# Designed miniproteins, single chains, continued (3), part 69

Each design is a single chain, and the fold is of that chain. pLDDT is the mean over its residues in the fold that is shown.

## One batch from the design tools (miniprotein)

Design m10391
Fold by ESMFold2-Fast:
Structure m10391 (fold): chain A 79 residues (1-79)
Amino acid sequence: MSKEELKKRALEALKRVMEIQMKILIEQGLVSKEEAEKMFKREMKKVEEFIETLSPEELKELLKRAEEEIERLEKIAKE
């Protein structure tokens, strides 16, 4: 897998983690939908900048951990 494919997959996985987290915060009444959208855009920009600094090995590890977190969050959301 190319470094560019790893960056794309890691970014997509982290985006999914944040989408699930934002949905939970909205459902719990902790943030409004508008506030969640603003937070999401701000955090995504930081994540994109962070991913550009990582080695291929660090990107693989980040992707693995993000995929594990998605599975954990999806299990919680189904209960």
Scores: mean pLDDT 81

Design m10392
Fold by ESMFold2-Fast:
Structure m10392 (fold): chain A 84 residues (1-84)
Amino acid sequence: TEAEIEAVLRSLTPAELQDAIARLDQSIASGQQKIADLQKQLQANSSDEAKVKQLQEQIARLEEQIAQLQRLRARLEAILAERA
């Protein structure tokens, strides 16, 4: 449940929170690079409607995943700040 997740996050040490944030930053950067690569493929395949649709769906999925990671990162940053 959300309460169980919140309890786990608040049980983390500052060092564990910093490590989790660093890992999220790496995952976000990797995801953004994948989106950039897919956007280049989209431009290269602009005449192929089926390929364009597939690439757009992949980009949209990655954008949502990055948004979720960014929300989690913000929560971890807030918890870390409360302990400073």
Scores: mean pLDDT 86

Design m10393
Fold by ESMFold2-Fast:
Structure m10393 (fold): chain A 87 residues (1-87)
Amino acid sequence: MMEEQEKLFKEAMEYLAEAIKRLSEKDPYMAAKVGVAMGEMQLAYRTGKEKMEDAVKNIKEVAREAYEVDEEAGKLVERAAELLESM
């Protein structure tokens, strides 16, 4: 139940953190943008499901932009969104 959702959330945050590390070397602005989306998702997770849906949409949009900078970083952001959407 709650433990499964917490594990999915933690795994998604780890994917976003890895994407930020990769992007920081190539495009610090893009890394910052992923970081903002990650922060908004952390806030949404504490506040409720409606805000979670909006935060997932934002992460999906950021994933598309990350793909233009680094394909692997884009995939990491997209995987995070998939895990968060499955909660």
Scores: mean pLDDT 82

Design m10394
Fold by ESMFold2-Fast:
Structure m10394 (fold): chain A 81 residues (1-81)
Amino acid sequence: SKKQELIDKLKKLAEDLEEGKDVVKTIRETIDVLRELGVDDVTIGVVEIVLAVASISDDDSRKKLAKTMAKLIKKIIKELE
């Protein structure tokens, strides 16, 4: 199903965030997938704030934000299943 494909994409994005891969790009892609899944505007707004903070952060802070975001995204995945 389209929903399952989007959830699988979100799982892969959470893995990339946990690894600190292309953090700013990965957060942007995460926002797009969350919107397609119909996640609420407040939750998406929080992710957008994290994206803004990550965009101006150094590499170490960016990777720490990514790991924290990965935990949030994994929780959202459980709520969607």
Scores: mean pLDDT 86

Design m10395
Fold by ESMFold2-Fast:
Structure m10395 (fold): chain A 95 residues (1-95)
Amino acid sequence: MYTATATLEVDEAGKHRVRITAFGDLKKVTVTVTDEKTGETQSREAEMKAGDVLEFEFEASPGGKTRIEVKAEGEKPISLLAVDETTGRAAAASA
C-alpha cells in the first residue's frame, strides 16, 4: 500500500536530503538518518496530511553510506541508502 513515498536527492553543492510525500493523513511519520560509518543517528517526527511534503537535509560522511528509514504509523518502513560518491539523484522507495 502506498500512503507515502520517499526520494533521496543531492543538490549541486553536494548536500543530501530526503523528500517525503504523503498521499494520506499520517498521524506519526518518523524519519531516522543513520551514518553507517560513524553510527551517528538523527531522527525527526512529524504529522503529515495528504499532499504534504517533508524535506530533511542531512550530512553524509565522505565516501560513507547513510541509511534513511521512513516509518509511518501502521505502515511498512521505507528504507533508503545514500552513498556520498553519487552526485545525481539517488534511489526512491514506496510503502
Scores: mean pLDDT 71

Design m10396
Fold by ESMFold2-Fast:
Structure m10396 (fold): chain A 113 residues (1-113)
Amino acid sequence: SAEEEARRKAVLDALYQRALEAINDPSLTKEEILRIARDLADTVVDELARSSSPELKDYAIERLKEIFEAAKKAGVSDEELQELADHVIARLRAAGVDPETLERVEKALKEIL
C-alpha cells in the first residue's frame, strides 16, 4: 500500500541519515566506515528485492549512490568500494532482483567509481 511504502521510505531515510552522520565522524576507522556503508547497502538490497514500487526503487538506488559517495569522500579506497559494489550486485542477483533494476544499480555505482 501507499502507506506501507511511505513508512518504508521513512525507515530508509532514518537509516541513511544515521549512516551519513556516522561516516562523517572523524574518529572512525576506514574499516568502521566501510561496515556502516555495507550495512546500509544490505538494507537497500533487501528493499529492492521486496519492492514493486518504482518510486521506492528510485529512492533506494539514490540512497545507495549517496552512501558510496560519502564513503569515498571519507577516504575509503576505490578498491574497497569496488568490493562493496561487487557484494551489492551479488546480493541483488541472489535475491532475484529484476535485470532492469540490477542494471540501474550497476550504472549508478559505476558513476561513483
Scores: mean pLDDT 84

Design m10397
Fold by ESMFold2-Fast:
Structure m10397 (fold): chain A 56 residues (1-56)
Amino acid sequence: SPLVERLRELLGDGDGSDTPGEREAVNLFQRLAGLPVDGRVEPGTLEAIRLIVENA
């Protein structure tokens, strides 16, 4: 899926310190899930994104 590939790229740009790549991945996930797009990097949301990428 092109969306999963994009999420993987965005997460791969991160150094683990709340980077722009992680915020972009959260924005994309929120858009896909129909949630409010606030760009907030929440630990649970970030973990859900990582699970999607790893299991796709």
Scores: mean pLDDT 70

Design m10398
Fold by ESMFold2-Fast:
Structure m10398 (fold): chain A 74 residues (1-74)
Amino acid sequence: SVEEKVAAVLAELETASEAEQVALLRAFLDWMSTQSEEDQRLALRRLLQAADRDPVLARALETAMEEHNAAVRA
């Protein structure tokens, strides 16, 4: 499920370095792009809630989203 996938990524992010966090989030965003719009919104909302509590995670998510958006627009 989307909930299980988000929980798994968040658990990995807790033990990851900043560079690993960007790579993990980038892979997760690529996976999200293959899901329904409703599932994408749910997953993104949960990631943003986690980032709201963790400034390091927030910066990693911003970087991963910028890289993902650049690839999609190319």
Scores: mean pLDDT 81

Design m10399
Fold by ESMFold2-Fast:
Structure m10399 (fold): chain A 94 residues (1-94)
Amino acid sequence: AAVFQGEDKTYTKSQKVTLTMKQLGATPGRVYPFLENEKTGEVTLGPAIKAGETVTISADAQVGETYTLYAQVFDDEGFASLPTQEVGKASVLA
């Protein structure tokens, strides 16, 4: 199983939000981070990362929206091998 270090951030106005993830453990296959708007379901895909690597993903957010940073693990054949893991959240408070 992959081990991820993420962060939670809070914002007070509509603006670009950023979330960072680091992969701490070795994982067979590929790990793909993605940022999802919880209100709209829109997804911003990040590049695959390796053990010890850090990725930052940004998206424009409006007051009242929350973005969740997820990591999806894929095996060597390209199939999802584990349920999506929640790594962090960016919330813009109303």
Scores: mean pLDDT 76

Design m10400
Fold by ESMFold2-Fast:
Structure m10400 (fold): chain A 78 residues (1-78)
Amino acid sequence: SLLDRLRAYDAALQDPEVVALEQQHIKYGKEEADALAKGDFDKAEEARQKVLETYQAIEDYLRRHHPEVAVRRVFDPP
């Protein structure tokens, strides 16, 4: 049911590892945006790789620990 899906989603969002990975993902996304705004394309590419790595880590973690949520992306792709 939708209610069971929402409960699974809420549990995933309250997982400390998910929260930590989400915060890292947001941090690297901001670093990429800041580097692009400054015209530092090398630094932007490094930050972009970290955004992709954290996105993959979130998906892998969700697939292992919150499989009902993993079918639908909880986070926007980078």
Scores: mean pLDDT 79

Design m10401
Fold by ESMFold2-Fast:
Structure m10401 (fold): chain A 71 residues (1-71)
Amino acid sequence: DLEAKAEAFNALAAKETGPLSDVKVEVLSDDTVLVTGTERLGSKLYTVKATFKKVDGKWVLESVEVEESEA
């Protein structure tokens, strides 16, 4: 289910990027999931986009994009 997937991917993203706020999980295809969230470091707000891909039945982190947001 989408809710269980959202929790799992949020936990995986948090391990790589630190804890994220306003987390959104998007299933882009059967083998690709995008997790987006925001992270505040000091006075700056960042948008974090983590892309997960399914390889041999296992979900792996493919890429992480971090962009500074004007809050």
Scores: mean pLDDT 71

Design m10402
Fold by ESMFold2-Fast:
Structure m10402 (fold): chain A 101 residues (1-101)
Amino acid sequence: SMMHRMVMIGAELGVLLMHIHVMLQSMQTHLDPNDPEVQRLQSRLNALRDRALAISDYITALQNAGVTPTDEELEELEKEVEELKRELSELYSQINALIAK
């Protein structure tokens, strides 16, 4: 079901955005915001957040317009979500390594 896939993409984006929020809060608690390494990691998290929000906004716009996306379009969105998950996992490792210093 296309509607089910759209709902699942939205749910996964919600979880990603929550994880990004928690990571940003952790960085503010444990790391110096003036550290250039911290600033690069924050910039990457902000870029991931912006990409996740753009996909979420796109899905919402389609739902509001009553437009059903194609299989190919949904596959590309699902692929983008998996890429965001991969990049977030890498950032999580880098942030935890920096906190452990």
Scores: mean pLDDT 87

Design m10403
Fold by ESMFold2-Fast:
Structure m10403 (fold): chain A 63 residues (1-63)
Amino acid sequence: MLDEVIEAAQKALDEGNYREAIILTLAADYAERTGKEIPVEEARKVADEYLKKHGLPPLEEIP
């Protein structure tokens, strides 16, 4: 699966880039469940949609 995306998500978390970490984590989860590869830009759309569905703050408010 998207090992590079998973590594990037962990690195973003360690560096305090929570916005990027959320995007990459949701992309990795989506790929794991569906078996489909997802580009980073598509992952941002998935993350934004997830946040909206759950009433969480938009990506823009996450540091």
Scores: mean pLDDT 70

Design m10404
Fold by ESMFold2-Fast:
Structure m10404 (fold): chain A 69 residues (1-69)
Amino acid sequence: SSNDNNYNNMNNTMDGMVSTMTTHYNTMNSMSPGSPDYNSTVGDMTNVFDDMSNVGTDMGKVMTDMSNS
């Protein structure tokens, strides 16, 4: 086809990763020591770790698409 399906999949995965990383950045900013929302921040840390696992999975898809295998 005129469009590479692997490239489209890679772009979609990367866009999702960028969105997720932006959310992580904002969450990490709220995790500053001495924050008045310390207890909320501890919960957010757990969510960030789970999200990072998902980003790793998405990176695997990007690597597969880049290999054209």
Scores: mean pLDDT 66

Design m10405
Fold by ESMFold2-Fast:
Structure m10405 (fold): chain A 98 residues (1-98)
Amino acid sequence: MEKRKELMKKHLEEAIKKLKEAIEGLESGSVTKDEALELLREAGGHTGKAYAASSPEKQEKLLEAANLTSKAIFYVGRDRKKAAEYAKKALELLQEVL
């Protein structure tokens, strides 16, 4: 259980870092579509790994955060403002799980 908490925290911290980078880049216009997609995909991957290492109580929020990250990915090339909004919602849920 203790090692699983450390693994979950590591992946949560990486997902949070990647989401913050994606949000700032999307809002400032400092990232390309492909760079934003890579950051969001990496965040989604780390969220999934945190989910696998988490308790059932935390899994619900992590699944919602993963779904919101997927919505952000969908909107990157369609609506950058919506992409940033979904990424921010995912970030808030990940921070609540930490």
Scores: mean pLDDT 87

Design m10406
Fold by ESMFold2-Fast:
Structure m10406 (fold): chain A 98 residues (1-98)
Amino acid sequence: SEIQELVEEKAEKMKGTWEDKIAALREILDELIKSSEENRRIAAAYGVALVHLARGESERAEREAQEVLADESLTEEEVREYVERGLAAMEEAAAKKA
């Protein structure tokens, strides 16, 4: 649940519009992808968690994020796909609130 707590804490600490929050999160995840293989898996786990959190599925977000964290076979391309899918889900959720 540390991933869920980190996602929630970062969302709470970000000031501005939903667009500003998503932009800040994109920057953070991009830096994680660039920093190390372990941090790339963390970025992928965040991406998959965001998809399920956007749907209100917190238990599933935690479970699937842990599965992604354990997957040492993930390519950088697959990691970027998880991140972009997660951010797209958050953008769609934000647009529905506006």
Scores: mean pLDDT 75

Design m10407
Fold by ESMFold2-Fast:
Structure m10407 (fold): chain A 70 residues (1-70)
Amino acid sequence: SEALLEKAKEKAEELIKKGELDEETILREVGKVLGASEEQLNDLEKLKLFLVQKGFPLAYITKLLNEAKK
């Protein structure tokens, strides 16, 4: 769902704005928004594959983190 992808992006932006800089933590919270299983949330490789299959742009998180790391 396009609406879920936008909600997931907003969740990532909120976490980074609050000072969360750990990519794995951000990806797990994004995964929860998009409906990732516990197995996927506990395995970073499976989580990243799930996010890509859902159409979530992983590069978006990388860009936000690079902008936050001064």
Scores: mean pLDDT 84

Design m10408
Fold by ESMFold2-Fast:
Structure m10408 (fold): chain A 63 residues (1-63)
Amino acid sequence: HMEGMRKARERIRAEWKKHPELTDEEKILREVMEATDGEPPALTPEQRERLVKLAKEAIEKRK
């Protein structure tokens, strides 16, 4: 229900939807992030950075 945080996550999800051929690992991480959408403390800052890095890497590789 935090508009700012939710919009950021929706943006990441939209980027992943643009590349449906993401690896199984990236798909699993996306589902985990969706499951913890309302509970940020359950996701460490390091895990958040890894999700962002994977999304960026997938986008760059896919173009």
Scores: mean pLDDT 59

Design m10409
Fold by ESMFold2-Fast:
Structure m10409 (fold): chain A 60 residues (1-60)
Amino acid sequence: MLSDVEFLTSVPGVDRELAERLVEVFGSIDNITPAKLAQVPGIDPKLRMRILEALARYRE
């Protein structure tokens, strides 16, 4: 199974540093919501959309 960090790094524009920070902040990819992701510094709106689209596919 992919780790949360490995899943996040599969998203174009997400490097390992950002993926590790997201896992640290949220604890799990299942806790990532649009509202909370908008509060994370260093993520532009286009990258935020790509992360949310990847999570939506994962949750289907």
Scores: mean pLDDT 77

Design m10410
Fold by ESMFold2-Fast:
Structure m10410 (fold): chain A 97 residues (1-97)
Amino acid sequence: SPEELIKELEKLSLRFIILFNMADYYNDEELKKEAFEYAIEGLRKLLEKSTDPEVQKLLEEAIKVLEDMLAGKIDPVVGIQRLQELLTEAIKLLKEK
């Protein structure tokens, strides 16, 4: 259901930000990798559950942002901002159903 997807997206986003900030604070590269893998895997599962093409596109773009951040292709501050924008837009679309 849209309500279930919203709750899963909100929980995933919150957990990722907590783990990412902990990894950054402690300079923990393994925890950083685990945070990104958690978020990427979680978004891939939510993408499989989504039937809305617009939501699917936003989740695919969010996965790419996370992959580009992990690969060092994008600045972490810019990446986090873009990720939050994409996930917020996905949640808005799900609420409009």
Scores: mean pLDDT 87

Design m10411
Fold by ESMFold2-Fast:
Structure m10411 (fold): chain A 104 residues (1-104)
Amino acid sequence: SMAKEEEKEREELIKEAEKLIEELEEKAKSDPEKKEEYEHAVKEAKKLLEELKKNKSPVGLYKVLVLELKGLLNKEDPEKSKEIQEEYKKFVEEHREEFEKLAK
């Protein structure tokens, strides 16, 4: 059923977000100049992920978090950054009505 497919997608996105947060924690340790920025991003991402879980938020919000984390991790790679930004824009445009309802 559609509901079971959405729950599976949510579980996969949660695992991906957790992995990306771990990668940001490692970057914070290896990049002294950006340590504070990465540590702040990790803290906010962990907080947001827990809020999304508690609120039983729509799958789309988890996908947005994953794309934002991927963007931050690839900030210094212009080609990957552009690809991620285009995926983010396409995802938001395809789900525009759902995001407009959530913003109310």
Scores: mean pLDDT 81

Design m10412
Fold by ESMFold2-Fast:
Structure m10412 (fold): chain A 74 residues (1-74)
Amino acid sequence: SIAELEKKLPPEYLELARKFAENLEKLGVPKSKVEKAREFILKSLVERKTFPSIDEIEEKTGIPREVIEEALRL
């Protein structure tokens, strides 16, 4: 679960993932895709200690690249 992943990460990474999810919602991304993106990012940070690329997020979630880029810019 997302809550279990969040317990494994420092606050800086949690804030990064939360901000990204909030920005995706602001841009009109459906909640189901936002949650999928958040879970994917948190898993990447726990397992790989790295933020996934825009290409990886697009491939896993189906969110358009331009929307992901805008969410990271906000």
Scores: mean pLDDT 82

Design m10413
Fold by ESMFold2-Fast:
Structure m10413 (fold): chain A 106 residues (1-106)
Amino acid sequence: SLEELRRIYEEINKLILELVKSLKAEDYERALEIVEEMGELVERFVEELSKIDPERAEELGRTTEALLEAIRESIEQKDVLSALTYLTVLGSTLYLELRIVERKVE
C-alpha cells in the first residue's frame, strides 16, 4: 500500500541521517551496520512497490542493489565523499518512486 511505502521510506530516511552522522564521525564499523539495516528496509520497499507496480519494482531492485553495493565498497575504502554521493542518489531514487505511486493513486 501507499501508506506502507511512506512508512518504510521514513524509516530509511532516519537510517540515511544516522549513516551520514557515522561517516562524519569516521565510525566506519557503525556505518557498515547501518548500511546492512538500510538494505533490509530497501528490500521491503521494493517488495511493497511490486504489489503496485511490478515492472518499476524490478528496475528499482536492480538500481538499489547496485547503489547499496557502491555505498558499502566506498565505506570499506573510507571514501566518505563517494559514499555520501551514492547515498544521495539512493534517497532521491526512492523518493521519486514514492512520488510516482502517489500520482497514480489520484
Scores: mean pLDDT 89

Design m10414
Fold by ESMFold2-Fast:
Structure m10414 (fold): chain A 91 residues (1-91)
Amino acid sequence: SIVEKLLELYERLGEIIKRLAANPEDEEVRKEAVEELEKLRKELDEVMSELIEYMEKNKLKSIEEFIEYLREKGKEELAERLEKVLKTTFR
């Protein structure tokens, strides 16, 4: 599903961020992270385009409305996972 793809991409982003935080002055880690982030950005752009089209088709105006939509459709576990990922990204 689109949500499962999005969650996978955010998990990969979290691992890259952890690696950078653990090795803040390592140029090799930084170079590898930049290459991984470029690939991740392209994959995120594709998945986000699919998500936006899906949201527009269902008249959902925000990610919060999409999370509520998932709960209403009985996909509570996916909704909770997505909400946790979004909360973890906000510092």
Scores: mean pLDDT 77

Design m10415
Fold by ESMFold2-Fast:
Structure m10415 (fold): chain A 79 residues (1-79)
Amino acid sequence: TDAALARIDQVLKDTMAKVKKMREQGASSSDIIAVLDQGIEEIDRIAAENPDNLEVQLQAGAALTGLATLKVSERLVEK
């Protein structure tokens, strides 16, 4: 339970840090979206492994919403 919450937080932080660095280095939107997709997939797996834990489901839902919002923003920046 506590380990699952810590893992979700770690995946979110690592994904966000990597995306920020990629943006600063001029990475393509498609490359950034691929990294966001990897983070989303990992959080989905943690949630699926803890279906009866409400705190894990809520934390995963919040993290997935945040990453999905960033994907929408990246698609809107494509020229």
Scores: mean pLDDT 84

Design m10416
Fold by ESMFold2-Fast:
Structure m10416 (fold): chain A 118 residues (1-118)
Amino acid sequence: MLEEALKYAEQAIQLLNKGLEYAKSGDLDKAKEYAQQAIKYLQDAIKKLLEALPSLNKESQELVQEAISELSAAIHYAEDAVKAKTPEEAAKYLEKAIKHGKKAVELIRKAIEIHKKS
């Protein structure tokens, strides 16, 4: 389950990065399309993390709870990108979403490592 959450989070970051490339090139419609797709993968990642929580030790649970918070922040900024009125505004929000998504990936990877040692 943690490995599936990691894959969904990584797929979301790839989509957010594609959205950012389109935003930087002035293609607001494509930027929004990729942001919407990324939100779905971020939501799927949170679902898999929540499903994993009861089976984890306390240290891994704390990391996963922090990862859920970071993914929720990434969703918030991706939703702001979907509502953006300019490519520059979309790029700003996508960069913030990517930052939070990357932090979540680091936390999930650490939780996987600790869980395998238990």
Scores: mean pLDDT 90

Design m10417
Fold by ESMFold2-Fast:
Structure m10417 (fold): chain A 82 residues (1-82)
Amino acid sequence: AALLGEASRHRFLADVYRALADQYEKLSEELKKLADQDPENREEYITQAKKFEEMAEKYRKLADEHNARADALIATYQALLA
């Protein structure tokens, strides 16, 4: 049962990190729209948008790692039942 419990925790964390990545992606896209609407401040908006893109990428990788760990734990549990 412990392996399935740990897998569930990793799935939950993956969902949280995916939601954070989605939020940073939305913020980046909004800043890109602002850059197009305000050319004088374009460079500042684009710089901040890139930082949010980097944060989104970091959280996506964390979500992927937690999903991979959950998959490995489930596979181990299935192997023990064979």
Scores: mean pLDDT 87

Design m10418
Fold by ESMFold2-Fast:
Structure m10418 (fold): chain A 67 residues (1-67)
Amino acid sequence: METAERTIREAERAAAETSDEALRARLQGNVEKLREAIANGAPEEEIERLLRELERDTLAAMHAVAA
């Protein structure tokens, strides 16, 4: 769960720093989905899929800010 919390924190930072409204909304939505899945005891495969999705969007946002 430490990995999930770290990914969420990185996504929240990326969302705060991005000027892309659509990407910000997507990051916030995916954070909510991941938190809900963990809270509801969703299958590990679903949590892993959501983590992977959030990680991709986070990297995209960080690249947009850094470039």
Scores: mean pLDDT 77

Design m10419
Fold by ESMFold2-Fast:
Structure m10419 (fold): chain A 66 residues (1-66)
Amino acid sequence: APAPSASAVAARAAAEAARETARLTAEAITPEGILAAMERAAERLAETDPEAAAILRAGAEANRAG
C-alpha cells in the first residue's frame, strides 16, 4: 500500500493505541492491567509508528517507576 503522510500515520497510530488501551482497560480494570495495556498498545504501534510507541513506553515506565 502507498505510504501515508507522517502526520497521518502518527495520528492514526495514536488513535489506534488509545482505542486499544480503552478496550483492554475495560477487560482488565486494574492499575497493573492498565500498564500492561499501554505496553501492548506500544508493541502494536511499533509496527506502524515507532515514535508513538516510544511515547507510550515512556509513559508506562514513568508510572511503573513512580
Scores: mean pLDDT 72

Design m10420
Fold by ESMFold2-Fast:
Structure m10420 (fold): chain A 69 residues (1-69)
Amino acid sequence: KKEELLEKARKLREEAEEARRAAERDLELAKQGTPVLAGVARHQAKEAEREAKEKLEEAKKLEEEAKEL
């Protein structure tokens, strides 16, 4: 049970890292594109960063639950 919680936490951290990499790519595209594309890319990057933060918080909660077991 504890190992299952830690495995789920690990997967959530990996998903958060993927979302952060997507945000970085969107920001790089914003620098290379037109002002309109830059705005869209920044908005998408902000959404990806929020998703990453939420996944990291879920992972932390699972790690705390595993710690109590």
Scores: mean pLDDT 78

Design m10421
Fold by ESMFold2-Fast:
Structure m10421 (fold): chain A 97 residues (1-97)
Amino acid sequence: VDKDKEKIDKAKKALSDAAKSQGVMPKDASDLYAVGKKIAEEVSKDDVVESASVGIIEETGTPVLRVTAKVKDTDVAVQLDIRAGEPADGTPEVISA
Protein backbone atom coordinates (compact mmCIF):
# COMPACT_ATOMS: atom_id res chain seq x y z
CA VAL A 1 0.00 0.00 0.00
CA ASP A 2 2.04 3.01 1.27
CA LYS A 3 5.33 1.08 1.07
CA ASP A 4 4.57 0.24 -2.57
CA LYS A 5 4.04 3.95 -3.28
CA GLU A 6 7.49 4.74 -1.84
CA LYS A 7 9.14 2.06 -4.02
CA ILE A 8 7.27 3.26 -7.11
CA ASP A 9 8.21 6.91 -6.49
CA LYS A 10 11.86 5.90 -5.97
CA ALA A 11 11.90 3.81 -9.17
CA LYS A 12 10.26 6.66 -11.11
CA LYS A 13 12.94 9.07 -9.85
CA ALA A 14 15.74 6.58 -10.63
CA LEU A 15 14.50 6.17 -14.22
CA SER A 16 14.13 9.95 -14.66
CA ASP A 17 17.63 10.56 -13.23
CA ALA A 18 19.18 7.83 -15.42
CA ALA A 19 17.55 9.34 -18.52
CA LYS A 20 18.71 12.86 -17.66
CA SER A 21 22.27 11.59 -17.08
CA GLN A 22 22.43 10.54 -20.76
CA GLY A 23 21.27 14.06 -21.64
CA VAL A 24 21.91 14.01 -25.41
CA MET A 25 19.42 13.71 -28.25
CA PRO A 26 19.80 10.32 -29.98
CA LYS A 27 20.64 10.87 -33.65
CA ASP A 28 19.25 7.65 -35.12
CA ALA A 29 17.82 4.24 -34.18
CA SER A 30 21.25 2.83 -33.26
CA ASP A 31 22.01 5.77 -30.95
CA LEU A 32 18.49 5.48 -29.53
CA TYR A 33 19.01 1.82 -28.61
CA ALA A 34 22.46 2.50 -27.10
CA VAL A 35 21.06 5.35 -24.95
CA GLY A 36 18.16 3.16 -23.83
CA LYS A 37 20.48 0.32 -22.82
CA LYS A 38 22.57 2.74 -20.73
CA ILE A 39 19.42 4.05 -19.03
CA ALA A 40 18.29 0.47 -18.30
CA GLU A 41 21.74 -0.40 -16.83
CA GLU A 42 21.73 2.68 -14.57
CA VAL A 43 18.14 2.26 -13.34
CA SER A 44 18.67 -1.48 -12.68
CA LYS A 45 21.35 -0.56 -10.10
CA ASP A 46 18.64 0.86 -7.81
CA ASP A 47 17.53 -1.47 -5.00
CA VAL A 48 13.81 -0.94 -5.77
CA VAL A 49 14.19 -2.07 -9.41
CA GLU A 50 13.80 -5.82 -10.07
CA SER A 51 14.71 -5.65 -13.78
CA ALA A 52 14.90 -3.16 -16.62
CA SER A 53 14.34 -3.74 -20.32
CA VAL A 54 14.34 -1.81 -23.58
CA GLY A 55 12.17 -2.29 -26.65
CA ILE A 56 11.67 -0.47 -29.90
CA ILE A 57 8.17 0.51 -30.95
CA GLU A 58 7.15 2.52 -34.00
CA GLU A 59 4.76 5.47 -34.03
CA THR A 60 3.73 6.58 -37.53
CA GLY A 61 7.20 6.08 -39.06
CA THR A 62 9.25 7.38 -36.11
CA PRO A 63 11.18 4.85 -34.00
CA VAL A 64 10.51 5.09 -30.26
CA LEU A 65 12.59 3.32 -27.62
CA ARG A 66 10.64 2.21 -24.56
CA VAL A 67 12.54 1.72 -21.32
CA THR A 68 10.61 -0.25 -18.69
CA ALA A 69 11.77 -0.81 -15.09
CA LYS A 70 9.86 -3.37 -13.01
CA VAL A 71 9.39 -2.24 -9.41
CA LYS A 72 10.53 -4.92 -6.94
CA ASP A 73 7.78 -6.71 -4.96
CA THR A 74 4.98 -4.82 -6.76
CA ASP A 75 2.63 -5.41 -9.71
CA VAL A 76 3.78 -2.23 -11.47
CA ALA A 77 6.60 -0.92 -13.63
CA VAL A 78 7.80 2.57 -14.55
CA GLN A 79 8.19 3.38 -18.22
CA LEU A 80 9.82 6.10 -20.31
CA ASP A 81 9.59 6.60 -24.08
CA ILE A 82 12.58 8.14 -25.91
CA ARG A 83 12.39 9.40 -29.49
CA ALA A 84 15.17 10.04 -31.99
CA GLY A 85 15.84 13.79 -32.24
CA GLU A 86 14.44 14.48 -28.75
CA PRO A 87 16.17 14.67 -25.35
CA ALA A 88 15.47 11.87 -22.84
CA ASP A 89 13.79 14.30 -20.40
CA GLY A 90 10.25 12.91 -20.24
CA THR A 91 8.44 12.03 -17.01
CA PRO A 92 8.22 8.25 -16.42
CA GLU A 93 4.72 6.72 -16.32
CA VAL A 94 3.48 4.07 -13.89
CA ILE A 95 2.08 1.02 -15.73
CA SER A 96 0.77 -2.43 -14.83
CA ALA A 97 3.46 -5.11 -15.08
Scores: mean pLDDT 74

Design m10422
Fold by ESMFold2-Fast:
Structure m10422 (fold): chain A 85 residues (1-85)
Amino acid sequence: MELEKLIKEIEEKGVTLEILKRYMEIYAELVANGETSKLPQLKRLAELMNKQGYPSKEMEEELKPFSEELLARYRPTVEARRAAL
């Protein structure tokens, strides 16, 4: 549902920092929880963004601290899953 909304927004409005942050949150949550069934949909979304020249170099730099915040937020979940295995 959220992924389909995000794809539609990209097609209608183009790619923004807010859309990229939403993409990264969805990706991080799915990977941390081992939910791989939706990864092909995320790859399709990445292809759509890349066709439009996104993320730009400037956007990548602005997303860097947000990416690190996401990694810090989801690291305990990933480590707990590894410990349980």
Scores: mean pLDDT 72

Design m10423
Fold by ESMFold2-Fast:
Structure m10423 (fold): chain A 59 residues (1-59)
Amino acid sequence: SNSVEQIDQLFSEIDSGSSDLAGLKKEALAILNDPDTEYNTGLRAIAVILSIIGVQNEP
């Protein structure tokens, strides 16, 4: 689905060191809150959010 490609892009942007982590988190939250989002895609959106939180809280 379109959301799968979007999530892959979000992970790619996190991995490449994007400075717009707040924008990426907002986009992942939009996917998670979409009632049409499949369960597995929702889990991947949660993984994106957790990855962003991890990066923001690096020691």
Scores: mean pLDDT 76

Design m10424
Fold by ESMFold2-Fast:
Parts: structure tokens; sequence; C-alpha cells
Structure m10424 (fold): chain A 116 residues (1-116)
């Protein structure tokens, strides 16, 4: 069912964000670690995109998108590379498609934009 698909996509998004967070806790990040973090954030974004396209804007979905943005902000602060900046620009373009998310996440979006 659509609800079962949303529950699975939420679980996958949470797992990918947790993997990104654990890598980001390392004192020193290698280029491989940064690439893995970006891959996990991209997979989380993909699963969240599937939920949003179904019109689901629950508090939990908004909180997971907020976590994605917060992890990306932390990554940029530690490693301001072209690849990380390009991911951030792509994320901001993606958020433009969801006005309800832009309003709910306005402070985090403003913080991310200041780092670019």
Amino acid sequence: SEMEEIEEDLKLAKEELEKAKKLLEKEELTEEDISEILEHLAKAMFNLHKILEKGEYSEEVIELVAELVRLLIELIKKHNTEGVRNFAKNLLDWLEKYPKLKEALSELIAELKKLL
C-alpha cells in the first residue's frame, strides 16, 4: 500500500542519515569519507523525495529533511569543497519544489545559503 511504501521510505531515509551522521563524527574526514557522506545524504534525499511527491508533509518528514540540511551544514563547516557546495546548491534547488518545506526550514536554508 502507499502507507507501507511511505513507512519503508522513511526507514531508509533514517538509516542513510544515521550512516552520514556516524561518518561525520570522525575527527578527520578523508576524501573517501566525504564521498560516502554525500552518497548517504543523496540516498536520504531520494527517499524523502518519494514521500514528498506523494504529498506527505508530516512533522516526521519535515524533521528528517531538517536533519539532512543540518548534516550538510556540518559537513560544509568541516570541509568546504566544490563537491559539497555543488550538493548544497542541488539540495536548495530541490527544496524550491516544496514551498511548505521552504517555509518550515527557512532558518536552516538561510544558514546553508550563508555558507555558500
Scores: mean pLDDT 88

